Designed miniproteins, single chains, continued (2). Designs and how they scored, part 96

Each design is a single chain, and the fold is of that chain. pLDDT is the mean over its residues in the fold that is shown.

## One batch from the design tools (miniprotein)

Design m7325
Fold by ESMFold2-Fast:
Structure m7325 (fold): chain A 87 residues (1-87)
Amino acid sequence: SYRLLVSLVSDDEADVRAFVAEFRAWAAADPGVLRVETAITKFDGKYVVDVLVTAASRAAAERALARIRELAARHGVEVTGAHLEEV
């Protein structure tokens, strides 16, 4: 299996919540995405989002990363870091 950790930031709570909701809905429809954990933290006037994805394959993890990047761009949320590892 694969673990994908993506960190994101936005100045707007509604944008990060919309991003998280759309990503979770997409992930629920993809059988290669086994688990999604999200944390939203307000820090120094910004909203920090950590997304942890457990995927059945590298291809599923790469689909999840591509979808995160697409949805982040749509909602004005900045991707600050991404790490993909085999576990």
Scores: mean pLDDT 91

Design m7326
Fold by ESMFold2-Fast:
Structure m7326 (fold): chain A 87 residues (1-87)
Amino acid sequence: NPEVIAFLEEHKEQLREELSKRLGREVSDEEFEALLAEWKANPNSPLMVLTENLLSKGESDDVIIEKLTQLYADLELGIQEIKRAVE
């Protein structure tokens, strides 16, 4: 979805800073660029679908950034828990 991609590119630095706060560590520019590329390659991912739905509802940019970064943090923690359970 070009609107979702445009939103992510426009707010790239804000997303990186908010993710750094939520993860409790600094997310580097290189790490975030790799992450952003993976999100853009997966249009049906929960993150991309959430962003599209929030944009379609006319939610504010700050609300979209907050919800998107929170979902990523929650998913990262969930993936870490699954990996720990199967390893």
Scores: mean pLDDT 78

Design m7327
Fold by ESMFold2-Fast:
Structure m7327 (fold): chain A 99 residues (1-99)
Amino acid sequence: SAGEEAVEYVKKYIKSVEEAKKLAEEYAKKAKAEIVEISGHPSPEAAGKAANELLLKALKEGKKVIVIASWTYNGADTENNEFNSAMLAAAQALAIYLE
């Protein structure tokens, strides 16, 4: 079901996001990089596009930046509020710029 697929996707993302945030904080301290957080994106594709635009801008300006991009599944296609709340709480994507 769509719900089971979303749960498996979220489980993989949560683990990766927690590990990636920890690495981002450690890298930022060592590299003197700025952490930029962006949120409110309706999909991982939209979040990734926005993160890439910020990374390209930082590259052109000679800045070291780590972008943490979060997206929320706003279930316009589902009326299950409990399911949507779980997806919104858990679904995050992280983009790290490594030279």
Scores: mean pLDDT 55

Design m7328
Fold by ESMFold2-Fast:
Parts: C-alpha cells; sequence; structure tokens
Structure m7328 (fold): chain A 54 residues (1-54)
C-alpha cells in the first residue's frame, strides 16, 4: 500500500511538470485538474491506511 502511495506522488509530480512545459492553456489546466484528482486519491489512500493501523 505504501508503494502505491509513492507511485501516486510520482504521477502527481510528473503531471505538474508536464503542465509547466505545456504551452496550451487548456491542456495545462486539464493536467493541473488531473494532478489535483490524484492528490485527492492519495489523501483517500492515506486515510484508509491509517484506519487499518487502528
Amino acid sequence: MEAQIEATRKQIRELREQAEAEKDPKRRVFLLVIANLFEVALASEEALLEKKKE
């Protein structure tokens, strides 16, 4: 499970880097939205991991 969390963090970083390199404003916003969705997924996975520890 922790490996999945690290993989998600890596994907978020890559998406943000792609957004920085993207010159099309529409695609840039789309990449940032996707990165934000992965951040929410990461928070959800971390919450589930904490519940299992309890």
Scores: mean pLDDT 76

Design m7329
Fold by ESMFold2-Fast:
Order: sequence, then C-alpha cells, then structure tokens
Structure m7329 (fold): chain A 74 residues (1-74)
Amino acid sequence: SKEELAEEAKKLAEETGELTGDKKIVEAGKKAAEKALASTLEGAETIYRVVKHETKKIKEEYEEKKKKEAALKE
C-alpha cells in the first residue's frame, strides 16, 4: 500500500540520518513520505525506489569517508 511504501521510505531516511548524524536526511525522508501518501500507488513506488537508491548512496559515501578519515588519523 501507499502507507507501507511511505513508512518504509521514512524508516530508510531515519536510519541513514541516524548513521550519518544528518537531521536534514530525516526531514527529507518525511517530505518524501508525505509526497508518497499524496501520490498514486505507482508514484509512491517511484518515490520509495528513489529514497532507497539515494539512502544507499549516502550510506556508501559515508562509509568511504569514514575509511579515509581513519586512514589519515591512524
């Protein structure tokens, strides 16, 4: 359902924001969830896929940054 897609998008953004410490990611996830709820089911699926892709990318970039910083400090 649209509600499930919106909730999953919100959770992905909250998990990513918690990992990175970036509250703006959490707020962006809330807005994406609101758009999903206001959209068609197809639109909600598209929004969910975009959020899933973007959060994965942010997590990967964060992990790479952490590896680089650790290598420079130790």
Scores: mean pLDDT 78

Design m7330
Fold by ESMFold2-Fast:
Structure m7330 (fold): chain A 92 residues (1-92)
Amino acid sequence: DERVQQLTEWLLERIDKLTAEKVAQARALGDEAMVAHIEAQAEQIKQDVRDQVGSLWQEILESIADNQANLSELSPSQQAQLAEFQELIDKL
């Protein structure tokens, strides 16, 4: 599904941008161990995003795409699950 793919790419792009910022900060401090940690954590989160799109999250992501990312039309439970996904990204 093109919409699900587009939303997945958006989430992965967000992860990549946040990862790049955190990696740049760690490198500025000379902390190569932290760089490796951040990169490994980002790859795990990206894998979790890819795995979830093909299963439990597909219907939610398609609903968001159909509603032009209108989060107000999601149930409180669906919003909480999406927020949990965003929190995983923000831990980078």
Scores: mean pLDDT 66

Design m7331
Fold by ESMFold2-Fast:
Structure m7331 (fold): chain A 100 residues (1-100)
Amino acid sequence: MELSDEEILANARKYLTDLMTKNNVPEAVRDEIIERVLELIRKLLEGKLSEEEAQKEIEEIFRFMQEKKIPESVINAVAIILHETAKRTNLKIKIVIPPR
């Protein structure tokens, strides 16, 4: 089933909000992660990023989540969302979670 960009963003926001709330992520940190992830998804879907720019933004999001000690289950969920978004683009980017 083909989803619109708006539906992709809305679904990601809802899923991540619910997941982070269940994992006791503080609201301020949760909201910052969600905004960063949704901004990256929007830029990817709009074709506004080079492969190098996309890779850098992905790495910055994962580093931020690791610094905030976000649960691995949440980090993995973000990686899956970004990987599925990347498949909708022509960009060959690697969704790699840095080791702690």
Scores: mean pLDDT 82

Design m7332
Fold by ESMFold2-Fast:
Structure m7332 (fold): chain A 73 residues (1-73)
Amino acid sequence: MLDYIKKGLKALEEGNLEEAYEYFKKAIDFVKKYGTPTPPGERIDGGLLGMYNDAVQLFKETFGEEELEKALK
């Protein structure tokens, strides 16, 4: 998950919108399949949830609300 977010952010900074979309979607799909960065019974860095939320917000600002809703489905 975190690796996908980092690669998506880098692609976005470099103007590679197709790669940014693909990596952010992979991060969203990972969370849909496995849950949040802090699943029940596990302890991980809380900053991962913040980074995920920031990536989702940036995805919405870049590709729009409709594309975000489609990615979350």
Scores: mean pLDDT 72

Design m7333
Fold by ESMFold2-Fast:
Structure m7333 (fold): chain A 61 residues (1-61)
Amino acid sequence: SEAEERGRELAERALERARRTGEKNLDKQLAEVAFEEGASEEEQLIAAKIAAEEVLKEKLE
């Protein structure tokens, strides 16, 4: 869906910003990106789920 696409984009931007800046608080970066992009509550929840799954995958590799 469109919300899933937007949520994924938000998660990717937050993760990229966190990696680039060395910020360990991903929730903070996700909130900042969501605010800047005017994200809906649904898009923010989807982005949080995707970001959490991506971090978990990195810990398993």
Scores: mean pLDDT 78

Design m7334
Fold by ESMFold2-Fast:
Structure m7334 (fold): chain A 82 residues (1-82)
Amino acid sequence: LEEARRKAAEEARRQAERYRDDAVRAIDWLYEHDPSFTDEERQESLEALDRAHEEVLRDAERAERGEEPDSPELRALVEEQL
């Protein structure tokens, strides 16, 4: 049970890392190619990604501790590992 939660949390963290990296590249592409995308919007987008990433990491920690994850996706991963 604890091992299943740990494995699900580890997978969620890995997926979050990949999605964050992809999103950063997309934001950088927009900044390079869309003149309507401002420096302020870029900074806000990056800060929003950081907050979302931290939320996933916190939710993964809750799952590892045996608490109910807030994310439906993480709940599904825990169930899959059981």
Scores: mean pLDDT 77

Design m7335
Fold by ESMFold2-Fast:
Order: sequence, then structure tokens, then C-alpha cells
Structure m7335 (fold): chain A 68 residues (1-68)
Amino acid sequence: SEAEREELFKRHVLRAARKIQDRADAEGLSDAEMNALLQKAVQATREAIDAGLSDEEIEKLLDEIVKE
């Protein structure tokens, strides 16, 4: 359902956001750099869910974005 897809989206985005914040705290990323990574994570998560990727595939994709 739409509600299930939205819950999945929120879960993955929240995980990525926490990792981006951890990286920002460790490396001193600016707000602009954090926002750019978050926007990429949001877009990638939506596209991956629409493409039917597994949780593991989405996590792997988002972990790569966090490393940029």
C-alpha cells in the first residue's frame, strides 16, 4: 500500500540522515554539504523503492551516498 511504501521510505531516510549527521560531526561538514547529501539520499530512496529494490540493496545504495 501507499502507507507501507511511505513507512519504508521514512525508515530508510531516517537511517541515512543519522549516518550523514554522524559523518558531519566527525568530519566537520557544513549545513549545505549535509543538505546536499540528504537530498541525494531522499531522491535515491524514492527511486529505489519505486524500482522494487530490497532493504539490503537500498541500505547499500544509501551507504555509498553517505560516503560522498
Scores: mean pLDDT 86

Design m7336
Fold by ESMFold2-Fast:
Structure m7336 (fold): chain A 55 residues (1-55)
Amino acid sequence: SNQKEIDEINELVAEIIDIAEEKGWDGDEFRAYLNKVAPKFDSNEKLKEFLEELK
């Protein structure tokens, strides 16, 4: 992927982390959760859908 796509993914990940903090997730617990769900996302669109579901 090019730099723009990488930047977009980083922004989405940061938003997901912020939501996890609001839910009171422990950092290690959140990292384990992200490792389980991340392989299910083969596109930024699916990741955005996941983010919207967390809101």
Scores: mean pLDDT 66

Design m7337
Fold by ESMFold2-Fast:
Structure m7337 (fold): chain A 68 residues (1-68)
Amino acid sequence: MIDELRKLAAEMTGDEKRLAQRLIDLLESGDFEALRKIVDALEANRDQLSPKVREIVELARKALEEME
């Protein structure tokens, strides 16, 4: 899961890469409450997200589901 997130982040630039890195950092630190809030907010606005950001959000959601 994290390796897939890192692979996608490597293909991104600017704000999208920073977002991906933040999700990776939260997942690695085990701050699942903060991660869940960010993922939920992004999913609520899915139509405004780029395809790469949608993929990252989906991977983060799967990681959260595996931890719960």
Scores: mean pLDDT 78

Design m7338
Fold by ESMFold2-Fast:
Structure m7338 (fold): chain A 77 residues (1-77)
Amino acid sequence: SNLKLSKTTYKVGEFIHASGFPPRTVLEVTIGDTTLTVTTNSKGEFKISTKGLAPGTYTVTAKADGKVLGTATFTIT
């Protein structure tokens, strides 16, 4: 899996920091039932706000061109 998270537990409103992707690549990122489009930076990193996520355990899945590049699990407290 290409997806690396800096933490396994976040507070509501914190940013999820993810890395391990090709630079400047458009990704489809799914967290629970929510899907977002993000573009990685020059280091292959992105960040997404946890604002609006209820406390609980989530799986994040990152896809490019319909292919899963990575998955990780994290918890919101």
Scores: mean pLDDT 81

Design m7339
Fold by ESMFold2-Fast:
Structure m7339 (fold): chain A 75 residues (1-75)
Amino acid sequence: SEAERHLAKGDEALAAGNYPEAIYHYGRAIQADPDFAEAYERLAEAVEKYSKALGTPVPKALIDEYRAKAEALRA
C-alpha cells in the first residue's frame, strides 16, 4: 500500500539519520492511512531524535500526542 511504502522509506531515512526525510515520509504514511499506528509511533521517534540532534527543546506535548494516537489505534 501507499502507507506501507512511505513507512519503509521513512524507516530507511531514519536509519540513515536523515530526520527531515523520515518525518516527511511518516507524515505521508499517516495521510494515506490515518489508522496506521506504527506511522505515528515512528513519527514521534523521528521528531524526538531530530530535536536532540539539533540541540533544540524536545516538543514533548507533540510527541506524547503521536504516541497516544498510536496506543489508541492498537486498543
Scores: mean pLDDT 88

Design m7340
Fold by ESMFold2-Fast:
Structure m7340 (fold): chain A 87 residues (1-87)
Amino acid sequence: MFEEKQKEMEKIADSLNPEEAREKVFETTKELIETLPEEMRKEGLDLEEVLAQIDEEIARYRERGDEDMVELLELIREEVERALAEQ
């Protein structure tokens, strides 16, 4: 399921102009992100450890100047943090 959604986003990016592709990928990514905490729990991942790893990745991509990836990771971080708060 998770890998299938990632491949779907790649196919969308190939089919549209850069601006439209970004918008479509962002919408599809939001749906995926909302399911991430539950999928991570099913895989036996500790959401606190995942949150720490996301923070490290955000810092890494920010240093590289990859603002699109930073934005994506910040959305994932928000959903993981929300799921932790609901425990």
Scores: mean pLDDT 70

Design m7341
Fold by ESMFold2-Fast:
Structure m7341 (fold): chain A 74 residues (1-74)
Amino acid sequence: MELSEEEKEQAVQHAQQLLQQLKTNYPDVPQSLLDEYQALIEQLKKAKTTEEFEEISRKLQEVLLKIAAYLASQ
């Protein structure tokens, strides 16, 4: 199935905004987690199929859960 270009662009924009908010509001978040999230955004931009989009979206959510766990452990 072809990936919706609009849905993909919206997801990329939301992820980029969230990354910027994390950098601004939580400066103590490990750079490695921020770099992992940024790398996944770049992969999301290159996704051509719904399956690739869903896989990368799940990985983005996993990184967000790692960041949330880190913040909760402080």
Scores: mean pLDDT 82

Design m7342
Fold by ESMFold2-Fast:
Structure m7342 (fold): chain A 74 residues (1-74)
Amino acid sequence: SSDEIFEELAKETREKILEILEKLKAGELSKEQAVEELRKLKDETMKRMEEAGLPEDKIEAFELAMESEIQRVK
């Protein structure tokens, strides 16, 4: 179902966000680099959601959550 696909993609994305944030903490990424990686992750995951046929409301909710994470790093 679209809910199951959304939950799977959201979980995968959350794990990738944590990896980016750990690299930032370790000094392996600058804040600017971490923001760029999060933006790429957002764009790639939104494309995957669109290709999977997820409803617009779910994709929008994901986009807002990602923008929140990006703003927290800035």
Scores: mean pLDDT 86

Design m7343
Fold by ESMFold2-Fast:
Structure m7343 (fold): chain A 97 residues (1-97)
Amino acid sequence: SLDDLGQQLLQEIESQPGLRNASLELSENRRQLLGRAEAENTRVSNLYELQQRLMQLPGVSGVSALVEGKLLSQNLNEEIPDGSLIEFVVYLEDSAV
């Protein structure tokens, strides 16, 4: 169910080292789940690793990762400032909606 997928997504974000204060909301059109967290001692590579894990969840068709509203840098070794807003826009498959 969508609620089960939401709980799994939240658990994946909460379990990621370098992220804190994780939360999850469903979009008004019910086509996306928006995961949010704050960065603490994390790098761009860690967010790409989490994005890949979220992409593997059943019912997920795509994931966009954002730092302060901007797409992830291509510099994998880039440190993300502590307290930065991290967002994962999780796109749902038609069968999950």
Scores: mean pLDDT 84

Design m7344
Fold by ESMFold2-Fast:
Structure m7344 (fold): chain A 74 residues (1-74)
Amino acid sequence: MLSPAELLRRMIAAPEEARARINELLAEASKQYLADHPELATDTSLTLEEEMALIREEYPEMWAEIERLVLEAE
């Protein structure tokens, strides 16, 4: 399993089409997180690394799909 920092590095280096799909999944994960944690809906955004660490911890299935897309893009 990739670390949040390593996933960010690979995502930034990925082709545009792969980055667009990864960003779509990250947006879905963020939406789900806010739905599960409504008290955070008005909070300031986390850093990208912190957001990815949270997705990895709370939504491992979404993380696995993002990791798969990053690895396939190589």
Scores: mean pLDDT 72

Design m7345
Fold by ESMFold2-Fast:
Structure m7345 (fold): chain A 77 residues (1-77)
Amino acid sequence: SQMEQNKQQAQKLLEEGERLEEQAAEALRAGDFVTAFRLASQSSQLYSQAYKLLGNNDKAQHYQQLSQQAQQQAQQL
């Protein structure tokens, strides 16, 4: 069913997002703020897509906003 496919796709997006979130944390520890904010933006975008597929629009919008904030911070550095 479409619901099962959406759950599988959402799980993959969440796993990719977690990987990028960990890489962002590593970049922060290394003092690479530009890379950290870019990775954080990408992670939040993946989380937004995952929660949209799961029908959690509130979480999807929250992560979309976090993605935009991180992208703006990366561009200002």
Scores: mean pLDDT 89

Design m7346
Fold by ESMFold2-Fast:
Structure m7346 (fold): chain A 68 residues (1-68)
Amino acid sequence: SKTLTLDEYIDKYAPLLSPEELAEVRALKAVIEANRDAPEGSAADKEARAAQRGLLRIFFRALRRHAA
């Protein structure tokens, strides 16, 4: 499959993460999963979207560090 699950996506980038970054990513994953069925535009939906942005920021930071 060309589309990874959230778990597969985390596993793919886990080797690039520090233990602290991995813990933060796991916490953000929990927020995303807890709010997955939230109505669009609700506070819970906005929280899930903020968690998704935070998770991507961590991955991009790790990728940039690894590529350098």
Scores: mean pLDDT 79

Design m7347
Fold by ESMFold2-Fast:
Structure m7347 (fold): chain A 98 residues (1-98)
Amino acid sequence: SIEEQIEIVEEYLERASPEVRPLLEKAIELLKQAANTKDPAKRLELEMEAVMYFLRAMLKEGPDAALEGIDRLLPHSDPRVQRMLQTAKANIEEYGPG
């Protein structure tokens, strides 16, 4: 659920570096908006945007942090968001962050 994703991202925020903090705060803001949205299409758009901010944040912390974060969010994400996360995971595992 989106509420479970919020809980996970808030755990990362608690220990976040200063440069990563604004990205995680934005992800939490978008997830909270998604949780309060009754329109399924708008909820999905907000969830996708939130997960993109989360991935940007985790990639700044490193590939291991990004892979761990993806694995934690996957069981609680919409199927379309899961596909995006699985693609990101495959790219990180094969190529790393550069």
Scores: mean pLDDT 86

Design m7348
Fold by ESMFold2-Fast:
Structure m7348 (fold): chain A 86 residues (1-86)
Amino acid sequence: MYPAAYAEVTEEGVERLAAEEGTSAEQLEETYKAVKEGKIPGAKFFETDEENNRFEFLTENEEISAEELKARAEERYAAAEAARAA
């Protein structure tokens, strides 16, 4: 199963996420940049929210289409919203 990590690419979003998770904004930015540049072996990403610059990434040995990856992201988001409502 691939790890799904949603992070805002904007500087403000990275700072906000770092404050909530107790991690450095600089570390989150470097990690995102490394994944985006393909410097982390076995990881690739797909941008799921163009307006908010969010992304999701995959581990090694996962071959899925862009449409399927988008569908998984949408399903995961919908499930999270449903869990918040319940």
Scores: mean pLDDT 48

Design m7349
Fold by ESMFold2-Fast:
Structure m7349 (fold): chain A 71 residues (1-71)
Amino acid sequence: SSSLFSQLLKEIADAIKKKDYDKALKLLEEAKTILSPQEQRLLAGLAKKELLTEPNPNKKLLELTDELMSL
């Protein structure tokens, strides 16, 4: 649902801001089990935009978001 999508995006953004990259990775992996491929692609794109606000974006998160965006 839209609400679930928005909540996941917010939690991922908050985790990135807190430098809790393991949590952000787990949330993206959970999204694979509960969101459609189209929603996963959109979520990954928006999460990547949030990640790119950081001076040194986490490489594993960049790789995972790029993978999901290629679905």
Scores: mean pLDDT 83

Design m7350
Fold by ESMFold2-Fast:
Structure m7350 (fold): chain A 80 residues (1-80)
Amino acid sequence: SREEATELLDRLLAGEELPEEVRERILEATKGDPRKLALVAFGLRGASEEEVERILERLDEIYAKVPESFIDALLEEARR
């Protein structure tokens, strides 16, 4: 759900706060896919809003090149 995706994103950001508009943009670009959320959050730690947009523009290209095992490790880290 959107609530679950938002919660996961907040955990993946390790307590870094983003404006709600930025979080909604990330959720829209990833369509709530937890693997894409993990990849985006990994690239966004400490990023500005402009840096977020640049990462989202390349999201599908980056995601296609990343091993699934790497993304699974990011999700596991966020759960523990």
Scores: mean pLDDT 73

Design m7351
Fold by ESMFold2-Fast:
Structure m7351 (fold): chain A 76 residues (1-76)
Amino acid sequence: MKEILEELKKAAEEGDAEKVRELTEKALEAGASQGEILKATSSVFVKVLEYAVKKALGEELSEEEEKIIEAASEIK
């Protein structure tokens, strides 16, 4: 279990959306809780802030980066 969550964290930090999806499915099948998955992906919060700053400065964001910002904006 822990190995899957560590891989999920690394994929999230790298911005690999496809691998994040695959590892999230694998973690859920192995019995991981929502809280464990959220903890593993907490590094995405730092990247969301970085992407938001880049967008505000006029840099182009990918569709995936924009979706991450939108998802984070729904979490208070």
Scores: mean pLDDT 66

Design m7352
Fold by ESMFold2-Fast:
Structure m7352 (fold): chain A 87 residues (1-87)
Amino acid sequence: MRIRVEEELSPGIYVGRDEEGRKVILREPGVPFSNEILGADLIVDIPKELRGKIKAGDVVEIEGELTTTSFFGITLPRLVATKITVL
């Protein structure tokens, strides 16, 4: 899955878009979920090895395991990334 990182919304939380323009939230390990995930189509957990390595303007290729998470009663798709490649 390819995602363009648009902005760091808060420390360790990034918003991006996939190839279909869907909203993706990328989260660094240990960062709690916050209101920035509302309206997201997918949440991606960044692996700990990439903490501080992803920035706004990056295009990233993501591989991982699909699961779900919940936030204030909303169930969201969640991808636990096993590999992220910055393009």
Scores: mean pLDDT 78

Design m7353
Fold by ESMFold2-Fast:
Structure m7353 (fold): chain A 92 residues (1-92)
Amino acid sequence: DARLALARRSLATAEARIADLRARRARETDPSVRAALDRAIDALRRGIALLRAALAAGRLTREQGRAIVLAEASATAHELLVFVSEKVREKA
């Protein structure tokens, strides 16, 4: 099933992204950058929970798919805010 194969790939990618973001957060001292990293991690954790539920059920509903996409988009937006915060700090 192509949808379940995509769900497994998305889960592996999201878990790797969380590991990277947690490592970055551990090294970060700027409170605004730490807050953006925490929001990105939280969004990915939500996506992972939905992916795990879909895999356990053996099916992916349209609603679950939409929620997963929104969680990943939210995580990406927060990661972009980290880069913006870092660049502002570098220029200051």
Scores: mean pLDDT 76

Design m7354
Fold by ESMFold2-Fast:
Structure m7354 (fold): chain A 84 residues (1-84)
Amino acid sequence: EEEYRKWQIEKLRKVHGLSEEEAEAALEIIDELVKIYNDKQAGKDTKERVEELRKKIDELEKAGILSPQVAEDIRKALDNIEKL
């Protein structure tokens, strides 16, 4: 698990030219996005978690940790999950 997370961070850094900090933040958000997707597929209420994740994305973008492009791509994925 730890080694898999390290590998994912390195891939994000190399493929997208992200800093280590941005790659870590993006991976944490993606992990939460996957959990929200799975919970919604299981029929659980995810509205509050979706709202919290949107706020976190906004904060990380404002802090300059996430690039606007990465933030937008994650928001689009989250919008698609909400439409399910």
Scores: mean pLDDT 74

Design m7355
Fold by ESMFold2-Fast:
Structure m7355 (fold): chain A 72 residues (1-72)
Amino acid sequence: MSEEQAKELEEELTKLLKENGMSEEDARRIARGLVEALKNGDEVAIQNGLAEIKELLGEEVAEKVRELLEKY
């Protein structure tokens, strides 16, 4: 993943999470964690992030996040 792609994904994830009721701080934290996990190929960290999103915002939002991650 390029630095440009990483920045774009972080912004898209942050926006999606905020639109579904998450605070800016929490959305940025989760988005950065997922981008870093994806860059490192850390599947466990990705699954943990998706599980947190599912618990907080529901399965539909978690699925949209997974679809965004699959594009990168």
Scores: mean pLDDT 85

Design m7356
Fold by ESMFold2-Fast:
Structure m7356 (fold): chain A 76 residues (1-76)
Amino acid sequence: MREEIQRLQLEQFELEDRLLEARDSDPEEFRRLAERLREVSDRIVALVQEAEGPNEQAAAEKLRQALYEELDELLA
């Protein structure tokens, strides 16, 4: 479980970098990356809810909420 969470966190970081690169050059790719980033974030939260304690669950949910808000602003 922890290794899977760490792997997904690395994937999230890589997707964020790609998202920034696509932002001004490819709007379709930007949207696809934003959707994938939400999927990865959702999966991290789900795994944390099953494997980790309430502090980690709260932290993961807070990060997911912040990411969703940021992506909504960027896509608006």
Scores: mean pLDDT 77

Design m7357
Fold by ESMFold2-Fast:
Structure m7357 (fold): chain A 97 residues (1-97)
Amino acid sequence: MKASDEEVAEAEKLLKDFKEKMIEIAKKENLSEEQIEEIEKLLEEGGKLVIEGLRTGDLELIKKGIQLIFEATDIINTPEAVSLTVGLAIEIVALSL
């Protein structure tokens, strides 16, 4: 089922807040500028796919977007980042139903 405009707006806010928190963790872990840029690109691309999948009801786009977000999480490689990513994935999947 495709998400409503209100559910898409909620997902956009969740993704924005998530990106800000993930970048703060990456900076705290003293990752290089190059690693932070890669994380930002993966989160931007993953977020775009999640939003498109929610708008269209395409679960494969949502899955691909979440996979890119997990790739960013692997670069950060902390339990805090993993926990935040799992929480985001659960919320996004709930919005896709």
Scores: mean pLDDT 85

Design m7358
Fold by ESMFold2-Fast:
Structure m7358 (fold): chain A 97 residues (1-97)
Amino acid sequence: MTKLTLTFAGPDSIEEVERLALEMIQETIDELKKKGWIEKAEIRFLESRKLPEYGGQVVFEVIFEADKDTLEEFISLLVKLAEERGYSLSISVAPAE
């Protein structure tokens, strides 16, 4: 299993950044499920904070079974969605368990 820690930041309220980040994560998961590349994924909210003079920052954790190609596609799609919405995204990858 692979665990991704996803940090989103955007010039919106914490509540809006959380909603849009979750939407982007879910869109990416749904696209990969449609292709048959993943069966399921677990999404966990970890934290949110206000960044002074910038906006909101939200951290999510996503856990799923993935090979290297599936993981790279997940990251590529999510980065593209974040860039299209004007959000910054930092990703950390670790084994789950």
Scores: mean pLDDT 84

Design m7359
Fold by ESMFold2-Fast:
Formats: sequence, structure tokens, C-alpha cells
Structure m7359 (fold): chain A 61 residues (1-61)
Amino acid sequence: MEELKLKVVKLTKQALDAADAGDFDTARKYIDEAVSLLEEAGLTQGAENLRKTLDDHLAAA
């Protein structure tokens, strides 16, 4: 499960970098990949929390 967490963190970082560059399409794509990994692992609440975190970041931009 450690590998899953590292992949999610990396994808989230790539999404935030894309959002900072104004590439919201790419940011959304990376978050969707991270959310899919969490959902496949049965971490539905984690997936929802991650989406909310991105939405909050984009709303603040």
C-alpha cells in the first residue's frame, strides 16, 4: 500500500504544478488518475477528500 500512497502524492503534486501553470485540463487529469487509484483500493473517502482539496485550491486561484 505504500506504493499507492507515493503514486497518489506524485500525481497530486503534478496536478498542483499544472494548476499553477494555468493548465487546469492537465491538473484535472492527474487528479482523476489519483482518485481512480484510491477508489480501486477501496479508499472512497480518501478519493472524495482529494477531489475536495483540488476544488478548494482551484477556487482560491
Scores: mean pLDDT 77

Design m7360
Fold by ESMFold2-Fast:
Structure m7360 (fold): chain A 83 residues (1-83)
Amino acid sequence: SEEQKVLEELEKLEQELLEVRDIIGSGTLSGQQAKELLNEAVQRARDLANKALQEFPDNKEIQEKAQKLLDLADELEQLALGL
C-alpha cells in the first residue's frame, strides 16, 4: 500500500539520520562539512515528515514515525548550530 511505502521511507530516513549523527560524533568531518551534511539531513527529514503528515492525517503509525523524524531533525539542527 502507499501507507506501507511511506512507513518504509520514514524508517529508512530515520536510520540514515542516525548514521549522520554517528558520523558527526566521530569527529571525522571538518566543521563546514559536518554543518552541510546536518543541514541537508534536517531538510530531507522535515520535507518527508511534513509530506507524510499531510497525506495520511488519519494514520496514527505514520503520524508517530513522522513526529520521531521531526524530533530527530530538531536534534541535528541543534548540532549544526553548535558548529
Scores: mean pLDDT 88

